# Ledger of designs, part 73: designed miniproteins, single chains, continued (4)

Each design is a single chain, and the fold is of that chain. pLDDT is the mean over its residues in the fold that is shown.

## One batch from the design tools (miniprotein)

Design m14511
Fold by ESMFold2-Fast:
Structure m14511 (fold): chain A 97 residues (1-97)
Amino acid sequence: MEELRKKYNEHLSEGGRASGARDFKKAAEHYGKAIDTIKEMIKLNPNDKKLQKQLKYTEALKKAAEAGDSQKVRDLAVQYTSDELIEIGDQLDEELM
């Protein structure tokens, strides 16, 4: 599982870098590999709601890259990070109660 998380994060990073360089074909390829990796993680942990959310956002990133919309890729990445931080915060507060 740890190797899959590392691989997923590497593909997201490479996809973002390629999108920033306006290499949308390479960005879409890396986001596609990230999707494949997170689907494998979901097979190992099918009840993990967070992995399902990550899959949905990564699929949206790939679609934006395929459309050649670097601003949409950036907006989605920002939204994903914000949503992830809120979710982590909410879970920590609930665990401490």
Scores: mean pLDDT 73

Design m14512
Fold by ESMFold2-Fast:
Structure m14512 (fold): chain A 119 residues (1-119)
Amino acid sequence: MTPEAHEFGGLVGDGARDLYKAGGEPAKRAAESVIEATARAVEAFDQGKYDEAAQHVLEGGRRAAELLKDTAPEAAEYVLQGMEKAAEHLKNGQPVEAGRAVYEGMRKAAEVLKKLKEK
């Protein structure tokens, strides 16, 4: 694993932890979907398969968004946007920027879920 791929995994892990803490069962399942997709994306990226890495991230993002959509459609949108942006960065060989995009999307989704708890 390159240092950049390691940082990508760390950023995704931090975002997933924030999402997991915020929203109960749907957020936990969404975070797990993102982690699983990211593990597959890292494997493809390490093999030089950038388009396949991007595809894994996009599919994981779509699954995570579907898991959140009924509970928190705004949170689902942030997860999807973060994962779509990460996929574009992975296609361009930019795993650190991809990790930052995932982290930001998941963090914004977590904030939406925290606000829903206050209602």
Scores: mean pLDDT 82

Design m14513
Fold by ESMFold2-Fast:
Structure m14513 (fold): chain A 61 residues (1-61)
Amino acid sequence: MDLVGIGTEPGASKRVAEALEKAGIEVVAVTSTAVLARGDKEKIFETAQKTPGVLRVGTDA
């Protein structure tokens, strides 16, 4: 199970977190510019890439 940090535009983190939760991914933490998710790395990356406001995705949280 992977821990993935997602950098977002200001105000987009809530949208990203909601998209991840709808995809069945655990959201561990949300800030104004980042989301920390736990789950399948590939599924997190796919969901993040399809969500507006994502700036970067990485495993170094």
Scores: mean pLDDT 79

Design m14514
Fold by ESMFold2-Fast:
Structure m14514 (fold): chain A 66 residues (1-66)
Amino acid sequence: AAQAIVDRIVDLIMAGDVDGARALARQAGLSESLVSQLAAAMDANDLEAATRYTQQLLAEAARQVA
């Protein structure tokens, strides 16, 4: 559910497919801007920021599937 969608988004970012991650977020009703911010944090190796954005995406996904 929520975790699976966010895990897929993270996997796409890690594969270098940030556009695909944004498209999935758009389809799931999640914030594309959060995906962009997460991708930027991951690229900068900012683990604290990446964790915060991941938690925000999880909270959004939980609202969409709950």
Scores: mean pLDDT 81

Design m14515
Fold by ESMFold2-Fast:
Structure m14515 (fold): chain A 75 residues (1-75)
Amino acid sequence: DSLQQVLAAIDQQLADLERQALYGPASQLPALLARGAALRATLDLLRRVSPPVFWPQIDAQLARLDAILQTALDR
């Protein structure tokens, strides 16, 4: 299913952002926050338009993104 493939791609993007938040230099913080904001907008849209069967996965992805952004802001 195309939606399942999109969500799997988002999991990969979240893993990449998590690595950048934990190990990336401070000079990359604005770019990381911009990518995080764009991904949050995408996840918010997907949450609104997706069938309920996908909501737990999307909600978990949103929670993970929020944790990543908090980690980045805490440095």
Scores: mean pLDDT 86

Design m14516
Fold by ESMFold2-Fast:
Structure m14516 (fold): chain A 71 residues (1-71)
Amino acid sequence: TRVERRVVDVTAAAGETRTVTVTASGEVVGAEASVDGLSVLGIETRGRTVTLTLRALRSGTHRVTVDVTVR
């Protein structure tokens, strides 16, 4: 088991909902997101894919760091 880090920039207006999908190199057994200026509404994992649903708390470009634990 190892952790893979993905960094994604999300540009949104305040109150907008954005979906971000990241693909890992192997089967996902866990995922955590670190965000600033965004609310994490949901994290879904399936196979090699992690899907995040995020809402912007303020307008601008926000950095999302996703730590994905893979088998």
Scores: mean pLDDT 86

Design m14517
Fold by ESMFold2-Fast:
Structure m14517 (fold): chain A 71 residues (1-71)
Amino acid sequence: MEREMEAGVLEVAIAVALVTGDYETAVRLAEEAVRRFADDAEVVRYALEAMAEAYRALGDEEAAARWAALA
């Protein structure tokens, strides 16, 4: 339950950052999720999609396309 709860909290934090327009925080939290939960395919996929969305919002379409392709 510990890892599942931490992953859930991190996913909620990423979602809040995206909704509030704090895209730099969303990228940082998504990178942390990939590092901490690299063995959890669903968490990694969500984090990669969140990075793609954040980079699109920041105007970095090349980075957004790269992260989306990995998700």
Scores: mean pLDDT 79

Design m14518
Fold by ESMFold2-Fast:
Structure m14518 (fold): chain A 68 residues (1-68)
Amino acid sequence: MKTPEEIVAEMVKQVDENGYATVSIPATKENVDGLLRELSKLVAENPQLGYKFSYKDGVLTITLYRKE
């Protein structure tokens, strides 16, 4: 299973290639807390990036994107 750090690193690679990345994972407390921490750190260090969360039916969907 990928860690939050591994998921965010993969998303960054996809943003560099495509301008955005989307991932859907089970909305467990550990997944939500870990990904929110890693994404908050990422956008603090890279202010040109943004992210958004969506929650539906126990699934957390995260989109990481480059701001225009």
Scores: mean pLDDT 80

Design m14519
Fold by ESMFold2-Fast:
Structure m14519 (fold): chain A 85 residues (1-85)
Amino acid sequence: SEAERIIEEGVREVEELLKRPDVTREELAEAVRRALRRLGEVLGVPEEHVEILIKRVEEALKQLPREKVPELVRDALEELVKLSK
């Protein structure tokens, strides 16, 4: 499905960014916001719900080790899919 492709592309973008030793939390947050907003738009999830999820993920990014970021992103994208059903 298109949703599955967007999830895999979003997770892959974050994994590629994490290969760079100089990657900033701002770059990671931007990639996460793009993936969540793109998926939310495709699924027809209200912007309000997408923005709440973005804020939650951004707070988690401040406290999680970098190695856990791809899992966080995947979980958030999958939560948007559940909200669309």
Scores: mean pLDDT 85

Design m14520
Fold by ESMFold2-Fast:
Structure m14520 (fold): chain A 64 residues (1-64)
Amino acid sequence: ADTEAVQKLLSNVRKAIDAADAGNAEEARKYLDEAVETGLQAGVISPEGAANLRALGDRLIAEA
């Protein structure tokens, strides 16, 4: 039960969304990368899940 790692992952995803909505693609990518790294290191997400999350994040940032 890595509740703190899950909370950090979700917090960074929210920060990435907020940055993308503000038009700050650089900050959005930074927070997305931190979320993926946290999830991988804590074993909360698989490498495949990390790749899928990055792909989804890139699409959302590109649409903003």
Scores: mean pLDDT 77

Design m14521
Fold by ESMFold2-Fast:
Structure m14521 (fold): chain A 94 residues (1-94)
Amino acid sequence: SMSEEKQKEVRELVKNSVEEGLELSEKYSMEELAKKGEEILKKNPNTLEALKELSIYFNAALYLAVKEKLPYLESPSIKEVIELIKKAEEEKKK
């Protein structure tokens, strides 16, 4: 099991990734997000820093894809995504 301090750190990192992803989904198109993701992969595909950046762009792409297909009231909320990620992290630690 992970300490409470480590759990808090992981939740903050995940929360920040989701929040930055949502912000980027308002600024960039799907094609622009894909291009930026490709550039990250070409530089350092397996570093922790590259994986953190990729998670932000994947979250942005997810929000953008849902936004194009669903009315605002049916789009995933940042709270729902944070709760899902929190539950997934808790299940992995068990």
Scores: mean pLDDT 65

Design m14522
Fold by ESMFold2-Fast:
Structure m14522 (fold): chain A 60 residues (1-60)
Amino acid sequence: LKGKDLKVVSKDGHVRLIARATGDVLATVNGEKYQVSEELKQAIELLRRNGVEIAKIEVA
């Protein structure tokens, strides 16, 4: 996924975030590990802290 745009989608579909994957940092979503950027990992953590359930990370 390095060098691709990744789309993060919440379980309810109301939150979507698109960011470029640098592949230098790992994020875990539903037991799966994804190579992401530090910015995307921080955004996912912020969403989780605010009660947003993340459903998936996919190539945008």
Scores: mean pLDDT 73

Design m14523
Fold by ESMFold2-Fast:
Structure m14523 (fold): chain A 110 residues (1-110)
Amino acid sequence: MLSLEELIEQFRQGLEAALAEPDPVRAAVLLGFMALALITEIELQKWSSEEIKEFVEEFIKLVFEALAAETDPEKRALLRELAILILRNIGKLYPEVRELTEEAIARLEA
């Protein structure tokens, strides 16, 4: 199982690699596998409220930075959809961060 810092770094690297992929089908597959791997690791780990909050805050920051840099509307839409899916799964597993995840989802849907 990965540490919180390792999980954040793997997400950052995976996000950069997926968005750099010029083929939109391959980019979608990479983003999908990254989302599945991330949700699975979060479900397998038993983190403290402080650890999951730190992860969610960094995750939100990375997603919005990527959305600001991405010019492809299809990649932007897919990233938003996958980020919403990940945040909903986290909020379901950790009710203590649900307000933070719901606020982030509202911002992604705007």
Scores: mean pLDDT 80

Design m14524
Fold by ESMFold2-Fast:
Structure m14524 (fold): chain A 92 residues (1-92)
Amino acid sequence: MEEEIERFAELGREILSLRLTLAVLKAIARQGKGLDEYREAEKKYQEFLEELRKQLFDEEDIHLLEEIAVLRGSEKARELTKKILERREKKK
């Protein structure tokens, strides 16, 4: 369980990091700067989401991964981890 919580928290942190980077770069691009950097970050974000889909994480699972990253170390993170594992098992 702890191993799965840590893995899912790491995935959620990557999602949040990519989304934050996109939000910052989008704000900069709106000011006429860094449009190429924004496009590259958007491509990396979409590629990461596609990789998660290949690993059987759907859109709901992705939201749960983000919550696990934010709530890391809490009992709620453990509950959300169990929910993802149960959802993935039902897809097999």
Scores: mean pLDDT 81

Design m14525
Fold by ESMFold2-Fast:
Structure m14525 (fold): chain A 61 residues (1-61)
Amino acid sequence: MIDDLQALADALLSRTDDPVLRAAIQEGRDRAIALAQQGNDSLAASTFVGYVLRGIGDVLD
C-alpha cells in the first residue's frame, strides 16, 4: 500500500506543474501514508483519492 501510494503520487506529480494540484497530491499522499501505517488501507486509499479530486476541483474553479 505505502509503496503504491508513493508511486502513484510521483506519477501524478510528473504530469502536472500546477502548484495547487501538486500541493493537494502531496498532502493526500502524506495523510494516506499515515493512515496506511496505522493499518487502515481502505481509508488511506479513499483519503488519497479525495485529496486528488479536491485539488482538481480547486484548479477547475
Scores: mean pLDDT 81

Design m14526
Fold by ESMFold2-Fast:
Parts: sequence; C-alpha cells; structure tokens
Structure m14526 (fold): chain A 64 residues (1-64)
Amino acid sequence: EPSGREAAIGAAVVLREEDPEEAERLTLELTGNRVMAIETRLAVEQRGKGVSPEELLERAKEEA
C-alpha cells in the first residue's frame, strides 16, 4: 500500500508543480525529513516523465 509519505509527496507535487525548490522547502518545513523533501523536489522535476516512486526514493537517499 502507498505510505503516507508517498501520498504527502503526491499532494506537494500537485500544489507546487511550478516550483520544485518550494516543494522541497515546504516538505522539509512540515516533516523535518531531508530524504522526503528531496524526494518531493525530484517528483516535481520528473513529473510526467514516468519515473517510478521507488527510483525517486533511491535518488533522494543518495542526495541526503
């Protein structure tokens, strides 16, 4: 099942589709989780490009 983390990232992508940096900043401010914040930025940047949630999470872990 999708985690609450994935649902929160999806919501942030919808609300911050135009600004990946703001999506990251907002997620970090609300959650205090750097991996989740980076994952949210990557989700906005890769929107519509068919990147899987698993790939986004792995990239976020590498950047954190």
Scores: mean pLDDT 70

Design m14527
Fold by ESMFold2-Fast:
Order: structure tokens, then C-alpha cells, then sequence
Structure m14527 (fold): chain A 61 residues (1-61)
């Protein structure tokens, strides 16, 4: 399946609730690099992994 910029932006917004801005920037760069290389399946798998991890966020407060 084709990974869109909107899907990456949504995942990054959710990650910002749990992770530092520096870590989020590293993850975003990795996802965008996979998409730029045409590795949409790998990018999708990474997004699914991140979505599953975000479903049970540890409370920051």
C-alpha cells in the first residue's frame, strides 16, 4: 500500500505526545527516507508498529 504524507504527519503528531521532539524528528526522517526510496511496504510496516505502540501510551502527566 502507498504511504501518504498525511499518514506520516498523523503518526508524528501522536508520537509527539509520548516522545521528545528530537526522537520524533529522527523517526519522521526515517519514514520519509523509506518513502523516498519507494519502500512503501517497509514504511507501512513501521507506521503500523508505531500505531500499535501509541495505542497504549504511557501517561506523561
Amino acid sequence: AKVTDAAIEEAIARLRERLSDERVAEIEAGLRKLVAQGKHANAKAALEFLADATRAPLPAL
Scores: mean pLDDT 70

Design m14528
Fold by ESMFold2-Fast:
Structure m14528 (fold): chain A 118 residues (1-118)
Amino acid sequence: MEELEKLKEEIKEYAESLPESLKQALISLAESLVEGAREAEKRGDEELVEALKEAMRKLVEAAKALSEGDFEKAIEYLEEAKKILEERLKKETDEESKILLERIINGLDLLIEEVKKA
C-alpha cells in the first residue's frame, strides 16, 4: 500500500502540466487502483494486489510519457496496463473484484481514446 500511495503522488506530479481532462483521468485511475488494492488486501487476494500494483507502475510511465509529449509511448503503457488487468479479470472469482477491474479497464479505454484525439 505504501508503494501505491507513492506511485499515485508520482502520477500527480507528472500530470501537473497536462490538460485538466487528462490530469483528472490519470488521478481518478490512480485513486481507483489504490482503492482496489486496499480492498483486495483486506480479502487476502495477493494476486489481485500485485496486478493492480503492476498496472499502477504502467500508469506512472504513461503519465511521464504524456508529460514529455510522447503520446505514442503513453498509449503503449496504457494498453499494457489494460492487458494486465484484463488477464487478471479472466482469473478473478470475486464479483466485487470483477466489477472493480471492469470499471478501471473502462477508465483506461476512455483515457486511451482521449490521448489518441490529442
Scores: mean pLDDT 87

Design m14529
Fold by ESMFold2-Fast:
Structure m14529 (fold): chain A 65 residues (1-65)
Amino acid sequence: SLDEALAASAVDVEELIRWAEELVRRGANPATVYAAAGILLAASNQPEKLPEVERAIDRAAAERA
């Protein structure tokens, strides 16, 4: 169905969190990663998941500092 096809194309939030943490740990700017995550979550109709990604980014940035 269309809903199943859209779900298969949707951003996996757990995978997005792992990628965001890894990017920040490797020296990416946390604000840039946050902005990119926000765009991806909005595009996949999951904007309510942004605070979970923000917490992961903040933790990775604190570990790097």
Scores: mean pLDDT 76

Design m14530
Fold by ESMFold2-Fast:
Structure m14530 (fold): chain A 66 residues (1-66)
Amino acid sequence: SLEDRLAALLASPDPRVRALAAELRRMLEQGKITEAEAQEIVDLIEAGDLEGAEARIRELNKRRGI
């Protein structure tokens, strides 16, 4: 499940991965992103594309305004 994948990333030894997973979970809990958008970003993080994951989060935040 998406929650299980996020929990695994939150337990990562990489602080950058943990920070991205924490922000993504927070955005999901606040209804700022869809489950499909979250899965897309989790796929990027799991692939090791942290720059791509960060860019996607920024793009989504820019579209919605924060």
Scores: mean pLDDT 83

Design m14531
Fold by ESMFold2-Fast:
Structure m14531 (fold): chain A 78 residues (1-78)
Amino acid sequence: LTPEEEVEVLIALGEIYLGIANIDYQRGNKEAAIDSYKKAIELYEEAIRLAEKNGLTDVAEEARRHLEYAKEKLKQVE
């Protein structure tokens, strides 16, 4: 994988965990949802770090938007 592709994979994994968190929250599994939102946040933070190390400005900004969304979702369920 290129660095850009690696960042995109990390973003995609974060989106999967965000989806898992949403399902768990809908099912009343609040603690599991919180754990999955936190995992999505970790993945987006890793994506930002990898993008920044490789000078990938556009994809770093994309990852930051995903990170902010995940943080907002976490605040709503806490």
Scores: mean pLDDT 88

Design m14532
Fold by ESMFold2-Fast:
Structure m14532 (fold): chain A 67 residues (1-67)
Amino acid sequence: SLVELARRQKEKALQAVKDGNLLEAEIWLSFGLIALAIGKLDPSTSPEDIAEIERLVDEAQAALDAA
């Protein structure tokens, strides 16, 4: 699912932050933002799934911003 894809992208972004690879973290965050955009453009994506993807992206962004 798009939610599971976004969750994997968040996990990779968080791992990149822990590894000190901020450019790699930004790339994974960018993929998460693309997943969010796809969810918003796809009328079959539920509002709950969009909210979950947004939460996952926000958590990845917060981790990168704190680094």
Scores: mean pLDDT 87

Design m14533
Fold by ESMFold2-Fast:
Structure m14533 (fold): chain A 98 residues (1-98)
Amino acid sequence: MAPENVTASAPSEVKVGETITLSGSLTYNGSNNVTVSWYMQKEGEEKKFLGSETLAPGNNTATLDVTFTEKGTYTFQIVATTADGNVRNSQPVTVKVV
């Protein structure tokens, strides 16, 4: 069974040196745990893996604190993966660092 309603949210604009909390949510009604992986991409650079956590089935929320050291446009995405190989991506969320 695939994870559903995989979403990510973040502030749309932040200043260099500020810490923000990224929030993700999903629903998974399978029998196994689901792994949530966080990805970041700065405009013009490759996508970077930030970390992952394992969540039990049900309605879930994941959070990640991020501090920006450089100005630019950043996109964040959650990837939810199950043990049986189902993968679901959130829509990317954009954060402008000024």
Scores: mean pLDDT 81

Design m14534
Fold by ESMFold2-Fast:
Structure m14534 (fold): chain A 86 residues (1-86)
Amino acid sequence: SKYLEAYKSLPEEQQKKLGELLRKNEGKTPTPELLEEMEKETGVPKSLIRGLFLEIDVLRGLADIARALGMEELAKKYEKEAEELL
């Protein structure tokens, strides 16, 4: 994904900091205040952080739908893609 690729291209220290904050704020709505604080702490643009939050939520939603349809392998693929961002 575009956002995952951008995340993986960040310096290792920024990836670790952002990953920890994404994990800590998992399942939360990415409010402007939260995005501003994360940008300030990590140095990563809030537009990228917002994109990562939205992509994680979409991937989890797709995994839930796939599993409900009996597509277990596809569900596991989406779950792993979401976890790779953390």
Scores: mean pLDDT 80

Design m14535
Fold by ESMFold2-Fast:
Structure m14535 (fold): chain A 93 residues (1-93)
Amino acid sequence: MELTDEQLELLKAVREKLSEDQYKKFIIVLGYLEKLGVPQDEILEVLRRLASLTPEQAEEVLKRIDELMEKYEKGELTPEQFVEEVLRLVREA
């Protein structure tokens, strides 16, 4: 993933709000979104939304994303469903 300066600043803000384990999971999720063809502008919006949340809100969002990731890895969600649910969760946060 090629990161813009804005994406790097937002990732630093998110990192400060999350534990090391939560941040690592978040990076994996961003990698999945990019691999599944989510546009860079939508990924940037995900980063902006998470950077705007309190640490407690960000942790709750990441916990729910982790549950979605487990369902996707178990084959309970299609790639399209996984992307839609993650983006919806972040937008509604």
Scores: mean pLDDT 78

Design m14536
Fold by ESMFold2-Fast:
Structure m14536 (fold): chain A 96 residues (1-96)
Amino acid sequence: LARAEYVLETSREAFEAVRDQIIAFALSLAPEGTLEEFENGFRIDLPTGYLEVKAHENSVVVSAQGEDAARLLPNLVLEVAGLLGVPVDAAEVVAL
């Protein structure tokens, strides 16, 4: 069972400013998914796994569990990084 994550160096405050845009994009990647929101992030439950975004004081963690979710992870990481204004190594991200 595939599992992967990417950590973005940013604040929870920055995440909260763009939370709704991130959720909208994630749902566009996984329209069959079920959205679950929580205090510092959200999760989209898929039949075989999930996509999750969690904000901490100085980081935002984007993660995927399951083969289908893991395949979507690079696109989600690139969009989240773009919305947050955080530079990422695109080659590292697409290798997820």
Scores: mean pLDDT 83

Design m14537
Fold by ESMFold2-Fast:
Structure m14537 (fold): chain A 87 residues (1-87)
Amino acid sequence: AAEEAERAARAGLAAGAAAARAGQSPDDVKTIAEEAARAASTADHVTVVAGARPLSETELRIGVTVLAARGTETALAQASAVVTVDP
């Protein structure tokens, strides 16, 4: 459960960071990160919340939170990074 949630959160963050470096908007980065985290999960039930927030003209903070459930077990994982983007 915990490893699955962590893997999903990291996958979402990696996809979001790549999208940000490719010049996607913060809203698109958030959507791409959420979709990648969901696709990476193998849990019975998954809730994903992602955010992308401009810190400066060249820096974007991306966060991904995953809550994964399997039967009666639940795990929460978070991954975040500040990504430098071209102006």
Scores: mean pLDDT 79

Design m14538
Fold by ESMFold2-Fast:
Structure m14538 (fold): chain A 67 residues (1-67)
Amino acid sequence: SPLQQARQLFDQGQSYQGAGQQLLEQGDYLETVQGKKDEGEALKQQGKQKQQQGQQLLQQGQQILEQ
């Protein structure tokens, strides 16, 4: 059903956004506390990409419900 498809997309999107937030926090810690600037920046980029993927999944779920 459309509701079930939207729910899967919302659940996946929220999971990706949560994972992305954790990667951003880990990257900030590596960069600011441990002085591992390159490793910290790489994790922050990965976190941002996961947040963007999550946002796209949430948007797809919303589109299904607006039909």
Scores: mean pLDDT 88

Design m14539
Fold by ESMFold2-Fast:
Structure m14539 (fold): chain A 82 residues (1-82)
Amino acid sequence: SAEDRVYGYLLRSEKPKSVAEVAKALGLSQATASRALRRLEREGRITRERAPDGTYLYSARDAEGRDNIDRGVDLLREVVLG
């Protein structure tokens, strides 16, 4: 689906992407890309950020939250294995 293609693209992207960038990269219309991005945001799978120029940028949600979880696991490893 368009949603799966958009989500996969964002997971492979090192930086947040606009609707226009996603549409161009995947050969989608802006309407299709916007619809897929909005659905993924509603599902909590991606985040939306506002750029200084007023453009919305999207990134994969799971990538941003892992630093704190991995640090919690490292604390347990230091107490048990260190």
Scores: mean pLDDT 71

Design m14540
Fold by ESMFold2-Fast:
Structure m14540 (fold): chain A 92 residues (1-92)
Amino acid sequence: ASIEVASYLRAIGDLLDEELEFAKKNKIPREEMFKMMEENREENLKEVKERAEEIKKELEEELEKKKENNEIETEAEQRLIEELEKEKKEKE
């Protein structure tokens, strides 16, 4: 899956969650909520694009850090276990 698509979906999801929470609190039907969002379409699209760009940068950094840290941690742990077993083999 493209990070760009994921960022866009997350931006839409966050905006939709905010609108759904507002609608639920004020007892506004989902249909009316979507109509209000459509009336503010240009502003909402601009906000989604700006949020998606920021989220894309965050996701790219998080994914890189997660991969690097996860691989380093797994390798370091495996290496420590191997060294401990080697020391135990030398008469302990």
Scores: mean pLDDT 67

Design m14541
Fold by ESMFold2-Fast:
Structure m14541 (fold): chain A 56 residues (1-56)
Amino acid sequence: SVQSQQVQIGIQNLQDRLKHIQDNKQNYDQDTYEIRVRDVQRGIQQFQDTLSRLQS
């Protein structure tokens, strides 16, 4: 479905963002880095959960 495709694209975009944050860890203090990583990982998990429900 179009919804499943959009969610998959969203997951890919968040994975790319996570990689960018990790590659640029030196630009963040420790607390900011941990918050940003956590937020992106949470978004990925939410999209993965949504995708699973759409494909059920």
Scores: mean pLDDT 85

Design m14542
Fold by ESMFold2-Fast:
Structure m14542 (fold): chain A 84 residues (1-84)
Amino acid sequence: MKEKIEEAKRLAEEGNLEGALELLSELTGLSPEELYKKLKEGKLSAEDYAKIMDYLRKVKGMTPEQLALFQEALGLLTMQIAKE
């Protein structure tokens, strides 16, 4: 789990949007295309974001450290997509 999040963060930092999307979408249960669309259009509302974080915490059993790392990876990916 942690390794996948760390890899997604690294890929996002490197500008590998497809790789980062694939890993983060797998964690959220969304398709890469759906995740990209939500981030690109700003359709990932605070409520959507909270639901994803609750899912990761309660269903995937992520620790607070892993959740924080996921938020960092998602933020970096969002920033990279916004630059397009």
Scores: mean pLDDT 76

Design m14543
Fold by ESMFold2-Fast:
Structure m14543 (fold): chain A 87 residues (1-87)
Amino acid sequence: SMAKKKAELQRLLERARELAERAKALAETSTDPLVKADAEAIAASAAALAEEIAAKLAAGNMSDKELLTLDTAVSLLGAALDFVESL
C-alpha cells in the first residue's frame, strides 16, 4: 500500500539524515586525514541520498524495486560509516 511505502521511506529518510550527521561529526572531530576524507565522502553521499528519498516522498510514486534500491543504499552507507568509525 502507499501508506506502508510512505512509512518505509520516512524511516529511510530519518536513517539517511542520521548517517549524514554522524559522518559529518566524524569528519569534523577526527585527526586522521584518511578517516576525515572517508567520513566527508560518506556524509555527502548520505545527504544526497536523503534528498533523493525526500523527493520520492514528495512525488508520492514509487515502485517496490526503487524502495529496495534506496533501502540497500542506506544499509551500505551505514556499514561503510561503521567501518570508518572502527579505524
Scores: mean pLDDT 90

Design m14544
Fold by ESMFold2-Fast:
Structure m14544 (fold): chain A 63 residues (1-63)
Amino acid sequence: LAEEIERRISEALKEAGLTGAEVRASVVNGHIKVEVRGDVSAEERELAERIAKEVVHEVLTAA
């Protein structure tokens, strides 16, 4: 699950042109936690976090 989410977020970030962003996904106490890292501006970080949230929602809703 976490690996699938991480892969989808990475693909979405790349399609959005956020090539400096890295993403890590983990499961902590039953919750999906996503961390956006890398050399990105504040605006790019906000966009990356929004994309990550959308991907997590899609994966969890589709299950």
Scores: mean pLDDT 74

Design m14545
Fold by ESMFold2-Fast:
Structure m14545 (fold): chain A 59 residues (1-59)
Amino acid sequence: SAAQQEFEQRRLALLLEQIDESVAEGPASRAHMREALANLNLPQDVLALLREHLAALEG
């Protein structure tokens, strides 16, 4: 549904923001975020996008 797609897009935006905050907080927060992403029940393509974003911020 349109409402579900809107919810999923909003959740993705919030997760990207949380990754940005974790990188800013330092190595321990980055490690915790990597572990959290491994345990998220999200589609593989979405998880790949989130992991790529985290990796790009670390590089």
Scores: mean pLDDT 76

Design m14546
Fold by ESMFold2-Fast:
Structure m14546 (fold): chain A 62 residues (1-62)
Amino acid sequence: RGFELAGRFAEAGTGVPLSAEQVRRAVELLEAGHSAAEVRERLGWDLSPRQVRGVAELARAL
């Protein structure tokens, strides 16, 4: 639920479509100690590191 909703909000704000699976993987990678820059590179997201962190924070809050 939260991962899908965070992906929808990110798409509305950035124009970049994010699946619930991709949002979940981003949260997992950040929790494993990867930087937001590494997460965007690994997932192929056309988002800034700040936007990557924002999506993960939103997913955790939902």
Scores: mean pLDDT 75

